# Designs tried in a protein design run: designed miniproteins, single chains, continued (3). Part 26

Each design is a single chain, and the fold is of that chain. pLDDT is the mean over its residues in the fold that is shown.

## One batch from the design tools (miniprotein)

Design m8936
Fold by ESMFold2-Fast:
Structure m8936 (fold): chain A 92 residues (1-92)
Amino acid sequence: MKVRARVYDIDGNLLVELPWTEDPDEALEAIREGLKKAIEKGKDVFVSVEVTGTDEQKNELAERIKKIAEELGVEAKVTIVDNSILALFKLK
């Protein structure tokens, strides 16, 4: 599996960009870094992860992204669209 990730705040500012990697854990780390930056500023976060892999690998990565939201106490909506995982993290 290969992944790349981009993390934006709600205003469209790029917070973190991860180039193509074979390690999905690097994508999760990029998401965590972007969320920490946005949470300090009280801004919602949009995440786009492009994935080359099986449907099972995409679903597993999406579930791990949801768990990051749970760990940080942030509401998230995570959707798989084609070869992309899209996530919106909302502050309360």
Scores: mean pLDDT 82

Design m8937
Fold by ESMFold2-Fast:
Structure m8937 (fold): chain A 52 residues (1-52)
Amino acid sequence: MTPEELLARAREALKAGQYDEAIAHYEGYLAVNPDDPEARRLLAEARIRAGL
């Protein structure tokens, strides 16, 4: 999966309430693009929504 595909799937999972999937995809994206503050913010949101 490309980083762009990971980001797209993460956003879809977050919208669908699939927080574990969203976390996994945002973490995968950030492993190759750690400088994306929006992706980091959305990862934090997914973690909060997941009860983390």
Scores: mean pLDDT 81

Design m8938
Fold by ESMFold2-Fast:
Structure m8938 (fold): chain A 62 residues (1-62)
Amino acid sequence: SFQLRNLSQEEVDALGKELGLSRETIEKAGVLLALGFSQREIAELLGISVGKVSKLRKRLVE
């Protein structure tokens, strides 16, 4: 399913620690994924690696 999961604050913080990302960056990535942006475009917009966006997508999408 291409539906985003609703993450708790604790889950967002845990993911941020794992990936070295702020809560704000993870929330922005979620919005961009919901809007249909590609992993590459999200990486460019957030200033992070495509690999980190791929990990975020897997966690946020399921």
Scores: mean pLDDT 77

Design m8940
Fold by ESMFold2-Fast:
Structure m8940 (fold): chain A 100 residues (1-100)
Amino acid sequence: SKKLEELRKKAEEYWAKAVEAVKAGDYETAREHIKKAAKAVFEILILEGRTDEAADELREVLSAHDPERAEEIAEAIRNRDVERAAELLAELFEERLRAA
């Protein structure tokens, strides 16, 4: 469980950095930090055996705005492709932040 504690701390730290980058209007830096936070979260989900549940929930939440990207992210999560899932999620967040 030490690995889960380290991953949770990493997710919290990168999410905090992403929030500060958003406040500064630095959406590129925010995307990088969101990606790192998401990677840690997805690794936790894999270790907990919650990958399919998380994929379904994320698809439902994201599909209201981007059904194609929601499906791609869900597929990446189910396939345990942490890098791709985190990259797609971070890209979607950057696009929405820039559009606001």
Scores: mean pLDDT 86

Design m8941
Fold by ESMFold2-Fast:
Structure m8941 (fold): chain A 130 residues (1-130)
Amino acid sequence: MPPNPPAPPVSDPSRPEKYDKEIDFVKNVLLQSLKNHPTAAIFYKLPNTQLMNEPDYYDIVPNPISLEEIEQQLENNKYSSYKEVYADIEQMFDNYYKYYPDGSWEKEDADSLWSIFETEKKKLEKKINE
């Protein structure tokens, strides 16, 4: 007796979306470059406010966002353009500059990672203009 055919795929109302070349670059090059930088660990997850017992973070930072959340939003096709990804990455940096004082190691790490972000943005802009 032949086995029963495999179960049909689960019904998903969302269809596979077509990725723009710009979003592909952001997902596969820019975001990976950020994640692989030694200072990226502090940006990959939100501060553990429960361990810190520190509610002030969300009072100072109204729009908290992490690299992990940006990566998950890209995997779930939530962004309609690479510019929206840039806005979220810039919000992540703004949060760090707003929360951490000048001369802190967290701000220095943010400055280092921002330099990588600027370099990757310039590469994409060059590619778009070709």
Scores: mean pLDDT 71

Design m8942
Fold by ESMFold2-Fast:
Order: structure tokens, then C-alpha cells, then sequence
Structure m8942 (fold): chain A 99 residues (1-99)
């Protein structure tokens, strides 16, 4: 999955690759109208790493992923997907900043 690839990239110190795979994983959830905890937590880990590296758009993605996880845990799929969309947009911006 893209979540697994994001984790593998981050474990190798490939922050750009991790952010790309995280964004792809969130895009797949939006296209399929699904929410998976594995994808959300993998994306959150990548976004946090980007934020720690000083990437402001990754910090914004981290905040929206936190909100998406909270909505997911409360069973609010609609709110989770809204926050996933925002997080995906900010992760794509973080990738552009590093390219």
C-alpha cells in the first residue's frame, strides 16, 4: 500500500519519497470514498517528519491529519474525508517545496 511505502521511505531517510507516497495514499482514499487507519497514521508520521524538517505545508498537513484521525475514531467518515482532502493538498505542496 502507499502507507507501507511511505513508512519504508521515511525509515530510509527519504522524506520527499515518504511525503509523495503519503499524498498518494490519501488521494486513493478520497477517490474510493474510504478511510483507513493505516494510511492515516502513515501519512501523519510523514507529515510530522516534514514539519520537524521545517516544512510549513507539512506542519499544516499534520494538523489536518490529526483532525482526520479524531473524526475517524468518532465514526464521522464525512468529517474524516474533508480533513483528508485538506491534508492531501498540503502534502502535495510540501512535495513541490522539496522538488
Amino acid sequence: SHGEKARERLDRGDLLGALREAAKGLEDELKNNTVSSDTLYAALRAARAGAQAGIESARDAELFLGAAITAYKSGNKESALINIKQARDFLERSVEELE
Scores: mean pLDDT 89

Design m8943
Fold by ESMFold2-Fast:
Structure m8943 (fold): chain A 63 residues (1-63)
Amino acid sequence: MEIRFEERGGVRIAIAIKDGVTGEVDATDLSDEEAREAAIREAERRIEYVEKLKKKLEEIAAM
């Protein structure tokens, strides 16, 4: 898992990459620790969404 911090147009962004999935969070008002946790949660939320989409596609294929 990789964690980065970037500044884009005066906004501090935390980026987490987990299993090829990227999570980005506005970290302007967050500590480094809070920003890391928030970015990781976004990456994990996206992974869950993709898994739910796969399940829905399997249901459609079974129709």
Scores: mean pLDDT 80

Design m8944
Fold by ESMFold2-Fast:
Structure m8944 (fold): chain A 75 residues (1-75)
Amino acid sequence: FDSIIEKLKNAKTVEELLKQLMDLLQSVPSDNKKLILSLIGLMLRAIGMALDGEPDEKIREKVVKEVEELLKKYV
């Protein structure tokens, strides 16, 4: 938990942020379909925010917050 959240907080770019989300996704058990689909949805939203011109810092803050909530809800 602590390690992945720290890596997400330290991501400087959307590309680094997406890489950390992918690493997290690969660590999720295949039977946790709700968490897997929620993480995929979050990655797509992060890409959408970047395309809309949102700053990398705002995207990172939103992703960190949503990952913390998803882990709290589904783990």
Scores: mean pLDDT 82

Design m8945
Fold by ESMFold2-Fast:
Structure m8945 (fold): chain A 77 residues (1-77)
Amino acid sequence: RATDEQILEVLKKAGEEIEELIREGKPLSEIEKVVDKAYEEIKKIIAETLSPEEAAARNKELERAKKELLEEARKEL
């Protein structure tokens, strides 16, 4: 579905930006800003393309995934 393709593109761009920040030795706070921006874009896509029930379920999953990603990033830095 087009929603999943749009989300994948946002994640791909964010991932590339995060890899560059890690390579440059930027602090976790800069990585957190990129993650926050990407997840806000994903939430907007979800709100525009999915039903309210589907959006609520996806947003809950995204918040969990974001928390797990930031904890993993903290361990790598």
Scores: mean pLDDT 76

Design m8946
Fold by ESMFold2-Fast:
Structure m8946 (fold): chain A 75 residues (1-75)
Amino acid sequence: GSMEEELKKEIEELEKKIEEIEERIKELRKKLQEAKEKGDEETAKKLEEEILELEIELGVLQIELGVKKLVLSKL
């Protein structure tokens, strides 16, 4: 039974999650720019907080992806 097949599935799932988070950050950065242009400081602050949380999650997932790819390379 292949640990290789399980790792490939986990890598594909992580890559999909990373892409979804990257797209969400992109959407939020666009909304942040619009809020700043309108002088909506409260909305801008909330968007900056949400972006930061997603960037932290993205970083964790990227580390996990790197580890799984390294393990796969040793199989």
Scores: mean pLDDT 89

Design m8948
Fold by ESMFold2-Fast:
Structure m8948 (fold): chain A 90 residues (1-90)
Amino acid sequence: SLREYIEKLQKELDKIPEKTGVYINLKKIGEHPKGLIAIFKDPFNPDEVIIFYNKKLFAIVPASEVGRVLAALGVPDAERIQKEVEKALK
């Protein structure tokens, strides 16, 4: 289930050393000055992504809304990162 998948991702993130930046599938795609944003594909909803902020579940949103969420979290190049997320989902 989606809930079990999110719980697995949370446990995997808890094992990672402290990092800053924006990551998709644990690959760095952007900078963040103060925190860690981890983005994962939702395997149950192919147009959606799961966003963690500082190792906590933050949002589940359509890929087209990622830039808005990232801008609200202080990411300086949110539009470029949204395009990288959309590309990674194809």
Scores: mean pLDDT 82

Design m8949
Fold by ESMFold2-Fast:
Structure m8949 (fold): chain A 72 residues (1-72)
Amino acid sequence: SIGEATLKPHRELFKKFDTDGDGYIDEEELKAYLESLGFSPSDEEVRAIIEKYDLDGDGKLDFDEFIRLLKS
């Protein structure tokens, strides 16, 4: 299916940044990920990204929310 082959590498990257193994990416982990891609986001920008995609309001992104971010 379109996108499924692309999701597997992203699952492996997600696991590497999910240092707690809880299945979520917090603000610090998301900032580190974006910096690894060559971005220099402020803490405010990282929070705004999480707030936009965090449908549960827990201050973290699950894998599905993370993929929505990557596809935007």
Scores: mean pLDDT 71

Design m8950
Fold by ESMFold2-Fast:
Order: sequence, then C-alpha cells, then structure tokens
Structure m8950 (fold): chain A 55 residues (1-55)
Amino acid sequence: DDAARQAALDAAADQLSEGSNIPREEALALVERALAAVANGPPGVGAGTFIPAPA
C-alpha cells in the first residue's frame, strides 16, 4: 500500500534532516528523487516486456 511507502519516505527524510540539519521538506525531496532514479533502473537491458496494444 502507498501508506507504507509514504511512512518509509517520511522516516528516511526525518533521519536525513536530523543528520544534516536540513529542513525535512528538502530531505524528503532528495529521498524521493533518489528513489525515482533507482526505480527507473538501467536503461540498457530491456527491464520489461513490450506489450501489444490490444485496443
């Protein structure tokens, strides 16, 4: 569920904010940006399968 993911993001942002003494909103943005990059993965292998458009 998205709630669990949001809680994890919030926790990561909080600890980053405490460690670096930066605002939580900035820490949250950094965490989200990093996760987006990881989720996209390497663009050179064909991470999935293409699907036909059945219409």
Scores: mean pLDDT 67

Design m8951
Fold by ESMFold2-Fast:
Structure m8951 (fold): chain A 69 residues (1-69)
Amino acid sequence: ATVTLYDVKPEKLDEAIAILEKAKAAGAIESFEVKGDTITAKFVNRTVALVAAKELKEAGYASRVEVKA
């Protein structure tokens, strides 16, 4: 499953990247890519992707979060 974070806040970008790098090291994410203020992360599991998307949105890291199967 793919999670896309749109309009990531500049002050939160480094923190968001650190969270995703830690998740990748733990095996929850296969890969992620940063393009300006957009982050796309490929999760190994849809349930983990949905939980992560909800947490990142509620924490205010991005204005819009999308999850694709």
Scores: mean pLDDT 79

Design m8952
Fold by ESMFold2-Fast:
Structure m8952 (fold): chain A 71 residues (1-71)
Amino acid sequence: MAEEKVKEYEEKIKKDPNDADAYVNLGAAYIELGEYEKAIEYYEKALEIDPDNEKAKALLEYAKKLLEEKK
């Protein structure tokens, strides 16, 4: 479930705050919850850690599109 994924990745980030993939996965979990603004924040955090993360870049653009469609 998305709620279980959020909890799992929050624990990973607590143990390793530089795990860019954990932030990407946390963002994806927030997309599943319809929390697009939170997803954007976590994808941006992943890019602060790893600016060359192509997956985070693609998912950030996707999350921004979903947020725009919600308005």
Scores: mean pLDDT 82

Design m8953
Fold by ESMFold2-Fast:
Structure m8953 (fold): chain A 56 residues (1-56)
Amino acid sequence: GSMAKEEILEKAEREAVRLYLEGRYEEAAQVVRDAFEKVGLPELGERRAASVLAAG
């Protein structure tokens, strides 16, 4: 179904955290970047990706 932009970002963030906990750090960062790029917030995507990677 259709999703609001905020739901897309929230789902991507949860998915990135799961990938991170599974040891897939690059994939986690990529999911975050792709989602934020799609909604026109690439700078926030970079900051979020860095936070996910730093949380390990």
Scores: mean pLDDT 76

Design m8954
Fold by ESMFold2-Fast:
Structure m8954 (fold): chain A 62 residues (1-62)
Amino acid sequence: LTPAQQLEVDAGVLYIKAAVYRVHAEKLLSKAKTPEDVEKAIEDLRKADEYERQADTLLAQA
């Protein structure tokens, strides 16, 4: 793999991780019974945003 291809692959993995966290957060929100459950879903959404930003940075360098 070229360095650019490696960055693209790494970015792709991070985008998939972000998508997984978003889906998990949606599931948590659909079943939320307490404010603590909502807080956990918000934590997952924050993680998804972090992974997307990291992926965007890597992809921009590719």
Scores: mean pLDDT 83

Design m8955
Fold by ESMFold2-Fast:
Structure m8955 (fold): chain A 58 residues (1-58)
Amino acid sequence: GKLYRAIAPVPKTGEDELELRPGDVVEVLEEVDENYWLVKNLKTGEVGLVPKSALEEI
């Protein structure tokens, strides 16, 4: 999938959500809706939903 970088901290606020730190690299698995994407954190291997506004394509 396409690779993205976290440009903002993402808190884990729900069971289906993923915590990200700025600079974390993720792979997009599914564009669930216009605001949230299902991604895999390449550092931790964890999968979850994050706001796409916190991500930048690399």
Scores: mean pLDDT 82

Design m8956
Fold by ESMFold2-Fast:
Structure m8956 (fold): chain A 80 residues (1-80)
Amino acid sequence: MEKEKKEKDEEIVEKIREDVEGARELARKNPTKEMAEQLERAAERAEGLAELLEKEGYPKAAKAAREAAEELRELAEELR
């Protein structure tokens, strides 16, 4: 279980980082106030995900989700 749990933790980190990069690409192609609102909602979801991941014992993924929330908010502010 422990080795599998560490692998899952790292897998979730990769997915979170991919989602953030995708969001940056979408924001670059469509820099609108509507996109900023979508990024703010995504940041809110990332915060909730971080809390869940920490509770479930995925500390690396939880940290990645918190970092993602911060990056998504910064990106949303850039589009204003």
Scores: mean pLDDT 81

Design m8957
Fold by ESMFold2-Fast:
Structure m8957 (fold): chain A 64 residues (1-64)
Amino acid sequence: MEELEQLKAEMEKAKTPEEYRAIGDRLEQLAREAYKQGNEELWKEARDLAMEAYSKAFELEKKK
């Protein structure tokens, strides 16, 4: 789960809606790969974080 931990760290450093969307897209890709591998735990966590990243991007866009 090292890639998931790296993406969490990138979310802490993200400052723009574009950065959050990029992280969300990468988390969505990770979730799809986890699902194909039968890793339900990683799939659920990556999917939930992707939704959180997209939500943060949306909130930042509202401030622009």
Scores: mean pLDDT 81

Design m8958
Fold by ESMFold2-Fast:
Structure m8958 (fold): chain A 69 residues (1-69)
Amino acid sequence: SAEREAELVEKIREEGKKTLEYLKENPDEEVVEQLEEHLEGLAEKLRESAPKAAEELEEFLEKLREEKK
C-alpha cells in the first residue's frame, strides 16, 4: 500500500541519518561494507513492490560510499 511504502521511506530516511551520524563518530570500514552489501540486496528485492523505498535505500547507499573517503 502507498501508506505503508511512505512509512517505510520515512523510516529509511530517519535510520539512515542516525547511521551516518554514528559512523562519522565511530568509523568501521568492515561494518560499512557489510551494511552496503545487505542494503544493495534489499533495494534490489524492493524495486518491484516498493520502488520509492528502493530509491531511498539507493540514496542512502550513495551517502555510505561517500563516508568511506
Scores: mean pLDDT 79

Design m8959
Fold by ESMFold2-Fast:
Structure m8959 (fold): chain A 57 residues (1-57)
Amino acid sequence: MYAVITAGPLEGERFEIVERQDGDYMIKTPDGRVIPLSKFLAEHLKPPAGVTIEPAS
């Protein structure tokens, strides 16, 4: 499954979700690291304007 940015500077970007942990999604970044989605969005852009979860099927 993927986290898809629906608004803001990264709109249309898709990040692979490798695991869920503590109410957050662990995503694989383009550089191959695994980090919490909330941390990625906080470090790389303003608070997320929108994100949706897309199933892999």
Scores: mean pLDDT 70

Design m8960
Fold by ESMFold2-Fast:
Structure m8960 (fold): chain A 61 residues (1-61)
Amino acid sequence: AAMARALLAEAERLREEGRYEEAADLANKSGVAGVATGDLEAAARAQELSREIEREAGVRK
């Protein structure tokens, strides 16, 4: 739980800074950790954040 939430918070910070590749990596890791630890709220947030980051990064290509 704590690891998934820490990774999610860092991913959100990196997204706000426009560091999309790093943000997407941490969001995906947060999602996996959330599912593995039963923190489904963190997992759902991480999955949504990962999709938004990938969309934003795609537009900038």
Scores: mean pLDDT 77

Design m8962
Fold by ESMFold2-Fast:
Structure m8962 (fold): chain A 55 residues (1-55)
Amino acid sequence: RKVRAIKDVPLATPAILALKKGDEAEILKELPDGSFVVEKDGRRGLVGSDKIEII
């Protein structure tokens, strides 16, 4: 299952996976706060639900 970025996700902290609008990443885990642990191109990190859509 994947997410698609609906806006740019900046690299604000090392824990966040930076994405460009339109980028897709694989969902590894959904967190209780609504954030996702995702993986793209061998990189893992957090993305907020406000910046992505589930596809």
Scores: mean pLDDT 78

Design m8963
Fold by ESMFold2-Fast:
Structure m8963 (fold): chain A 64 residues (1-64)
Amino acid sequence: SMKAELVSKGGKAAIAGDGETARKLLEEAGASPEDIERVVRAGLAGDKEAANLAGARALIDAQS
């Protein structure tokens, strides 16, 4: 799924400290502003587990 790839790239960007790229990729995936904020905050905080879980939720919500 293209959405799954965009969410994965967005999460990786957030974990790498690039919140702007993360937001753009998650917006393209159709993620909600709330889900985007969860991924970006967790990723920028260095919490890879929380960022990945937030990304999975964003993908599920975007497919609904």
Scores: mean pLDDT 86

Design m8964
Fold by ESMFold2-Fast:
Formats: C-alpha cells, sequence, structure tokens
Structure m8964 (fold): chain A 92 residues (1-92)
C-alpha cells in the first residue's frame, strides 16, 4: 500500500495516492506516512486536511523537517507569510 501510494503520488494521481497512504497508515502509522498523506492533500489544495496530517506527523516526530516544510507551504498558499516563515525556520 505505501509503495503504491508513493508511485501514484509521483505520477500526479493524488486521489489514488491518498487512498493508498490511508491504507498504509491503518497498517502502521508513522510520521513519514502522515507527512506524505499531508503532501498529497496539499497537492489537492485541501489545505485544512494537509495541516491536520502534518500535525499528526509532528505528534509522532516533533523534529520532522518535512512536515514543518509542508506546513510552511500551506500557510504561504493561505497568504499567512508570518506563520509560513516560522515553520520554514523549523524545517532547517
Amino acid sequence: NYEEGLKAYSEGKYDEAIEYFEKAIAEDPTAERYTNLGDAYYKKEDYEKALEYYEKALALDPNNKKAYAGMGQVYEKLGDYEKAEEYYKKAV
């Protein structure tokens, strides 16, 4: 399921990627899997769900740079540049 999700994501098939990532998380919830699910929702422009899954990734791994970068990208798309900068600083 997780590998199929990564393949679907790389091919721009974000709805398919979400389905596979959700199945992979049901089997084994990891920060990496939550971050990739957040990335897929970000590509679908579902920023609310993207933030939800990045927060779940950070709950499992508080130093997850990729999740912080994803949150920064979401806030940038929402026009909240101050929050975007705060999260980007945590991503380095």
Scores: mean pLDDT 88

Design m8965
Fold by ESMFold2-Fast:
Structure m8965 (fold): chain A 55 residues (1-55)
Amino acid sequence: MKQIRENIKKIVKELTKEQVQSLIDFLKEQAEKSTNPDMKAKLEENAKLLEEALK
């Protein structure tokens, strides 16, 4: 969790708000298409962390 949080923080600083939103949308789409429940949960958690970083 801590390492993922640090990476997300860097991404948000380097990308525009629109690019971050596109990444969130991409992660949510990948989660929907995922057949692996662990991968789906991880993708959804990463999308949530990016959404929180934008607030």
Scores: mean pLDDT 74

Design m8966
Fold by ESMFold2-Fast:
Structure m8966 (fold): chain A 62 residues (1-62)
Amino acid sequence: GKIEEAAEILEREAPNDPVSLATAEELRKAKNVEEAIEILKRALEVYPDNEALRKALEVLEE
């Protein structure tokens, strides 16, 4: 589903970034798309220049 696809984007685009990998793990535990979007938005508030997080969020919003 979209959550799995978003997590896979983080793992593929940023395999050496501990923040992106931790966020991917949080996404896999999300109960629904709304919760997954909130997780990514929170991460982007702390790391606004993280392109992998931005790409993952775009997948969930579309």
Scores: mean pLDDT 82

Design m8967
Fold by ESMFold2-Fast:
Structure m8967 (fold): chain A 87 residues (1-87)
Amino acid sequence: SKEIEKYEKELKEDPENAEAQLKLAVALIEEGKYEKALEYAEKAAKSKDLKIAAEGYLLMGKALEALGKKEEAKEYFEKALKLYDEL
């Protein structure tokens, strides 16, 4: 969880850092902390940077799938694919 501590520290210094929000969400998924990962992925998905927003939706889908919310996960995977098509 050194990665989690690193990105949490980065977000304390810059709470709106969407790249750090994505990296924290990834680290939280790797640690099995899916609900907290979903929170940070959702923050990143609100980014005006379409690439970051698409990554955020992908991570939301992955976290929801791990939580057993398969149908909700499919919706976010579809949102990510639509944004990637715009890139």
Scores: mean pLDDT 87

Design m8968
Fold by ESMFold2-Fast:
Structure m8968 (fold): chain A 90 residues (1-90)
Amino acid sequence: GALVGVALGAAGALLGAAGLGLAGGVAAAAGGGAGAAAPSPLAKVVGGAAATAGGLVAARAAADAAGAAAGVAGAIAGIGAFLDGLLELA
């Protein structure tokens, strides 16, 4: 539940804060895409949530506009995957 979300958010924050905003943003965007492509509804929900959190952290940590834009794109992709997973579970 919430504790798992905090742990995933912290892992995304550590990866994003490693000093390369563009690389962190690109990784978050790739994570969002991977979440959307996940084979199970649960994997889409978990992957989408992780990509959204990672994308937002990458955007916040980015020192440049390109890294921030990539982080936001990752967050948007993550939200899409999360909602698709929830709809499949409903």
Scores: mean pLDDT 60

Design m8969
Fold by ESMFold2-Fast:
Structure m8969 (fold): chain A 65 residues (1-65)
Amino acid sequence: SKSAQLNTAGNIWYIAGDYERAAELYQESLSLDPNDSLSLRNLGRALSHIDPEKSAAYYEKAEKL
C-alpha cells in the first residue's frame, strides 16, 4: 500500500538520522490511515528526537488501538 511505502521511506531517513524528514513521511502515511499503529509508533519514535511531548501523545494513541 501507499501507506506501507511511506513508512519504508520514513525508516530510511530515520536510519540516516534525518528525524524531521522521517516524521514528515510517517505523517503522510498516517494521513492515509489515521489508525495505523505502525505509523503512529514510527512517528512517535521520530518525534522523540524533536518534540518529546508530541512523541508521547502519538505513542499513547497507538497503545489505545
Scores: mean pLDDT 85

Design m8970
Fold by ESMFold2-Fast:
Structure m8970 (fold): chain A 71 residues (1-71)
Amino acid sequence: MKEEVDRLIKKGEEALKAGNYEEAVRYFEKALELDPDNARAHALLGVAYYHLGDTEKADEYFAKADEIVAA
């Protein structure tokens, strides 16, 4: 459901703003369970992993977001 996906993304963004990167990952992963091709959720997962120091995962999620936007 789009409303639930949007809600999860907003909560994840609030967690990112608060510096709660692991909580942000959880919200964005739940959003992707509901909408696997959500470019915003992939990009925001990349941001969260970058802040967690997992630059390899960050790059993978940024690349996935770019693929979805290009489609």
Scores: mean pLDDT 84

Design m8971
Fold by ESMFold2-Fast:
Structure m8971 (fold): chain A 81 residues (1-81)
Amino acid sequence: SRLEEGIKLFREAKKRIDELTAKADQYAAEGKVDEAVNYLKEARDYLIETERKLSPKNAPRVEKYYTEKADKRIAELKAAA
């Protein structure tokens, strides 16, 4: 069913976003700021794309929230370098 397809997409997306965020945190801890930033941007973009597919009407709000959150984290990492 389309609902089961949506649940699978959500689970796959969550796993991918968690993996990308974990990689970002790992590289940040190693002082590899550019690599950490790249993984954070990839996680953000993947999350936004997933939301556009799962909840198109809410996607603009979610996109704004997670873009601002990612930009803040990226700024913190660059300031710490």
Scores: mean pLDDT 80

Design m8972
Fold by ESMFold2-Fast:
Structure m8972 (fold): chain A 63 residues (1-63)
Amino acid sequence: MKMDLEIEASLYVAEGAIYEKHKDYEKAAEAYEKAARLYEEIGELEEAEELRKRAKEMREKAE
């Protein structure tokens, strides 16, 4: 259960990184926000906060 959520969160981080690389900042932000929510569910609050900060940076670039 916990490992499955960690894998899913990791896949969303990778998805966000791919969108960020392609300058699709809105989709990158959405992917990082999904990853952050999953890390929060498994109790990895520090990782979740870091990903939320990155998502905000992506939204700022998407302006």
Scores: mean pLDDT 82

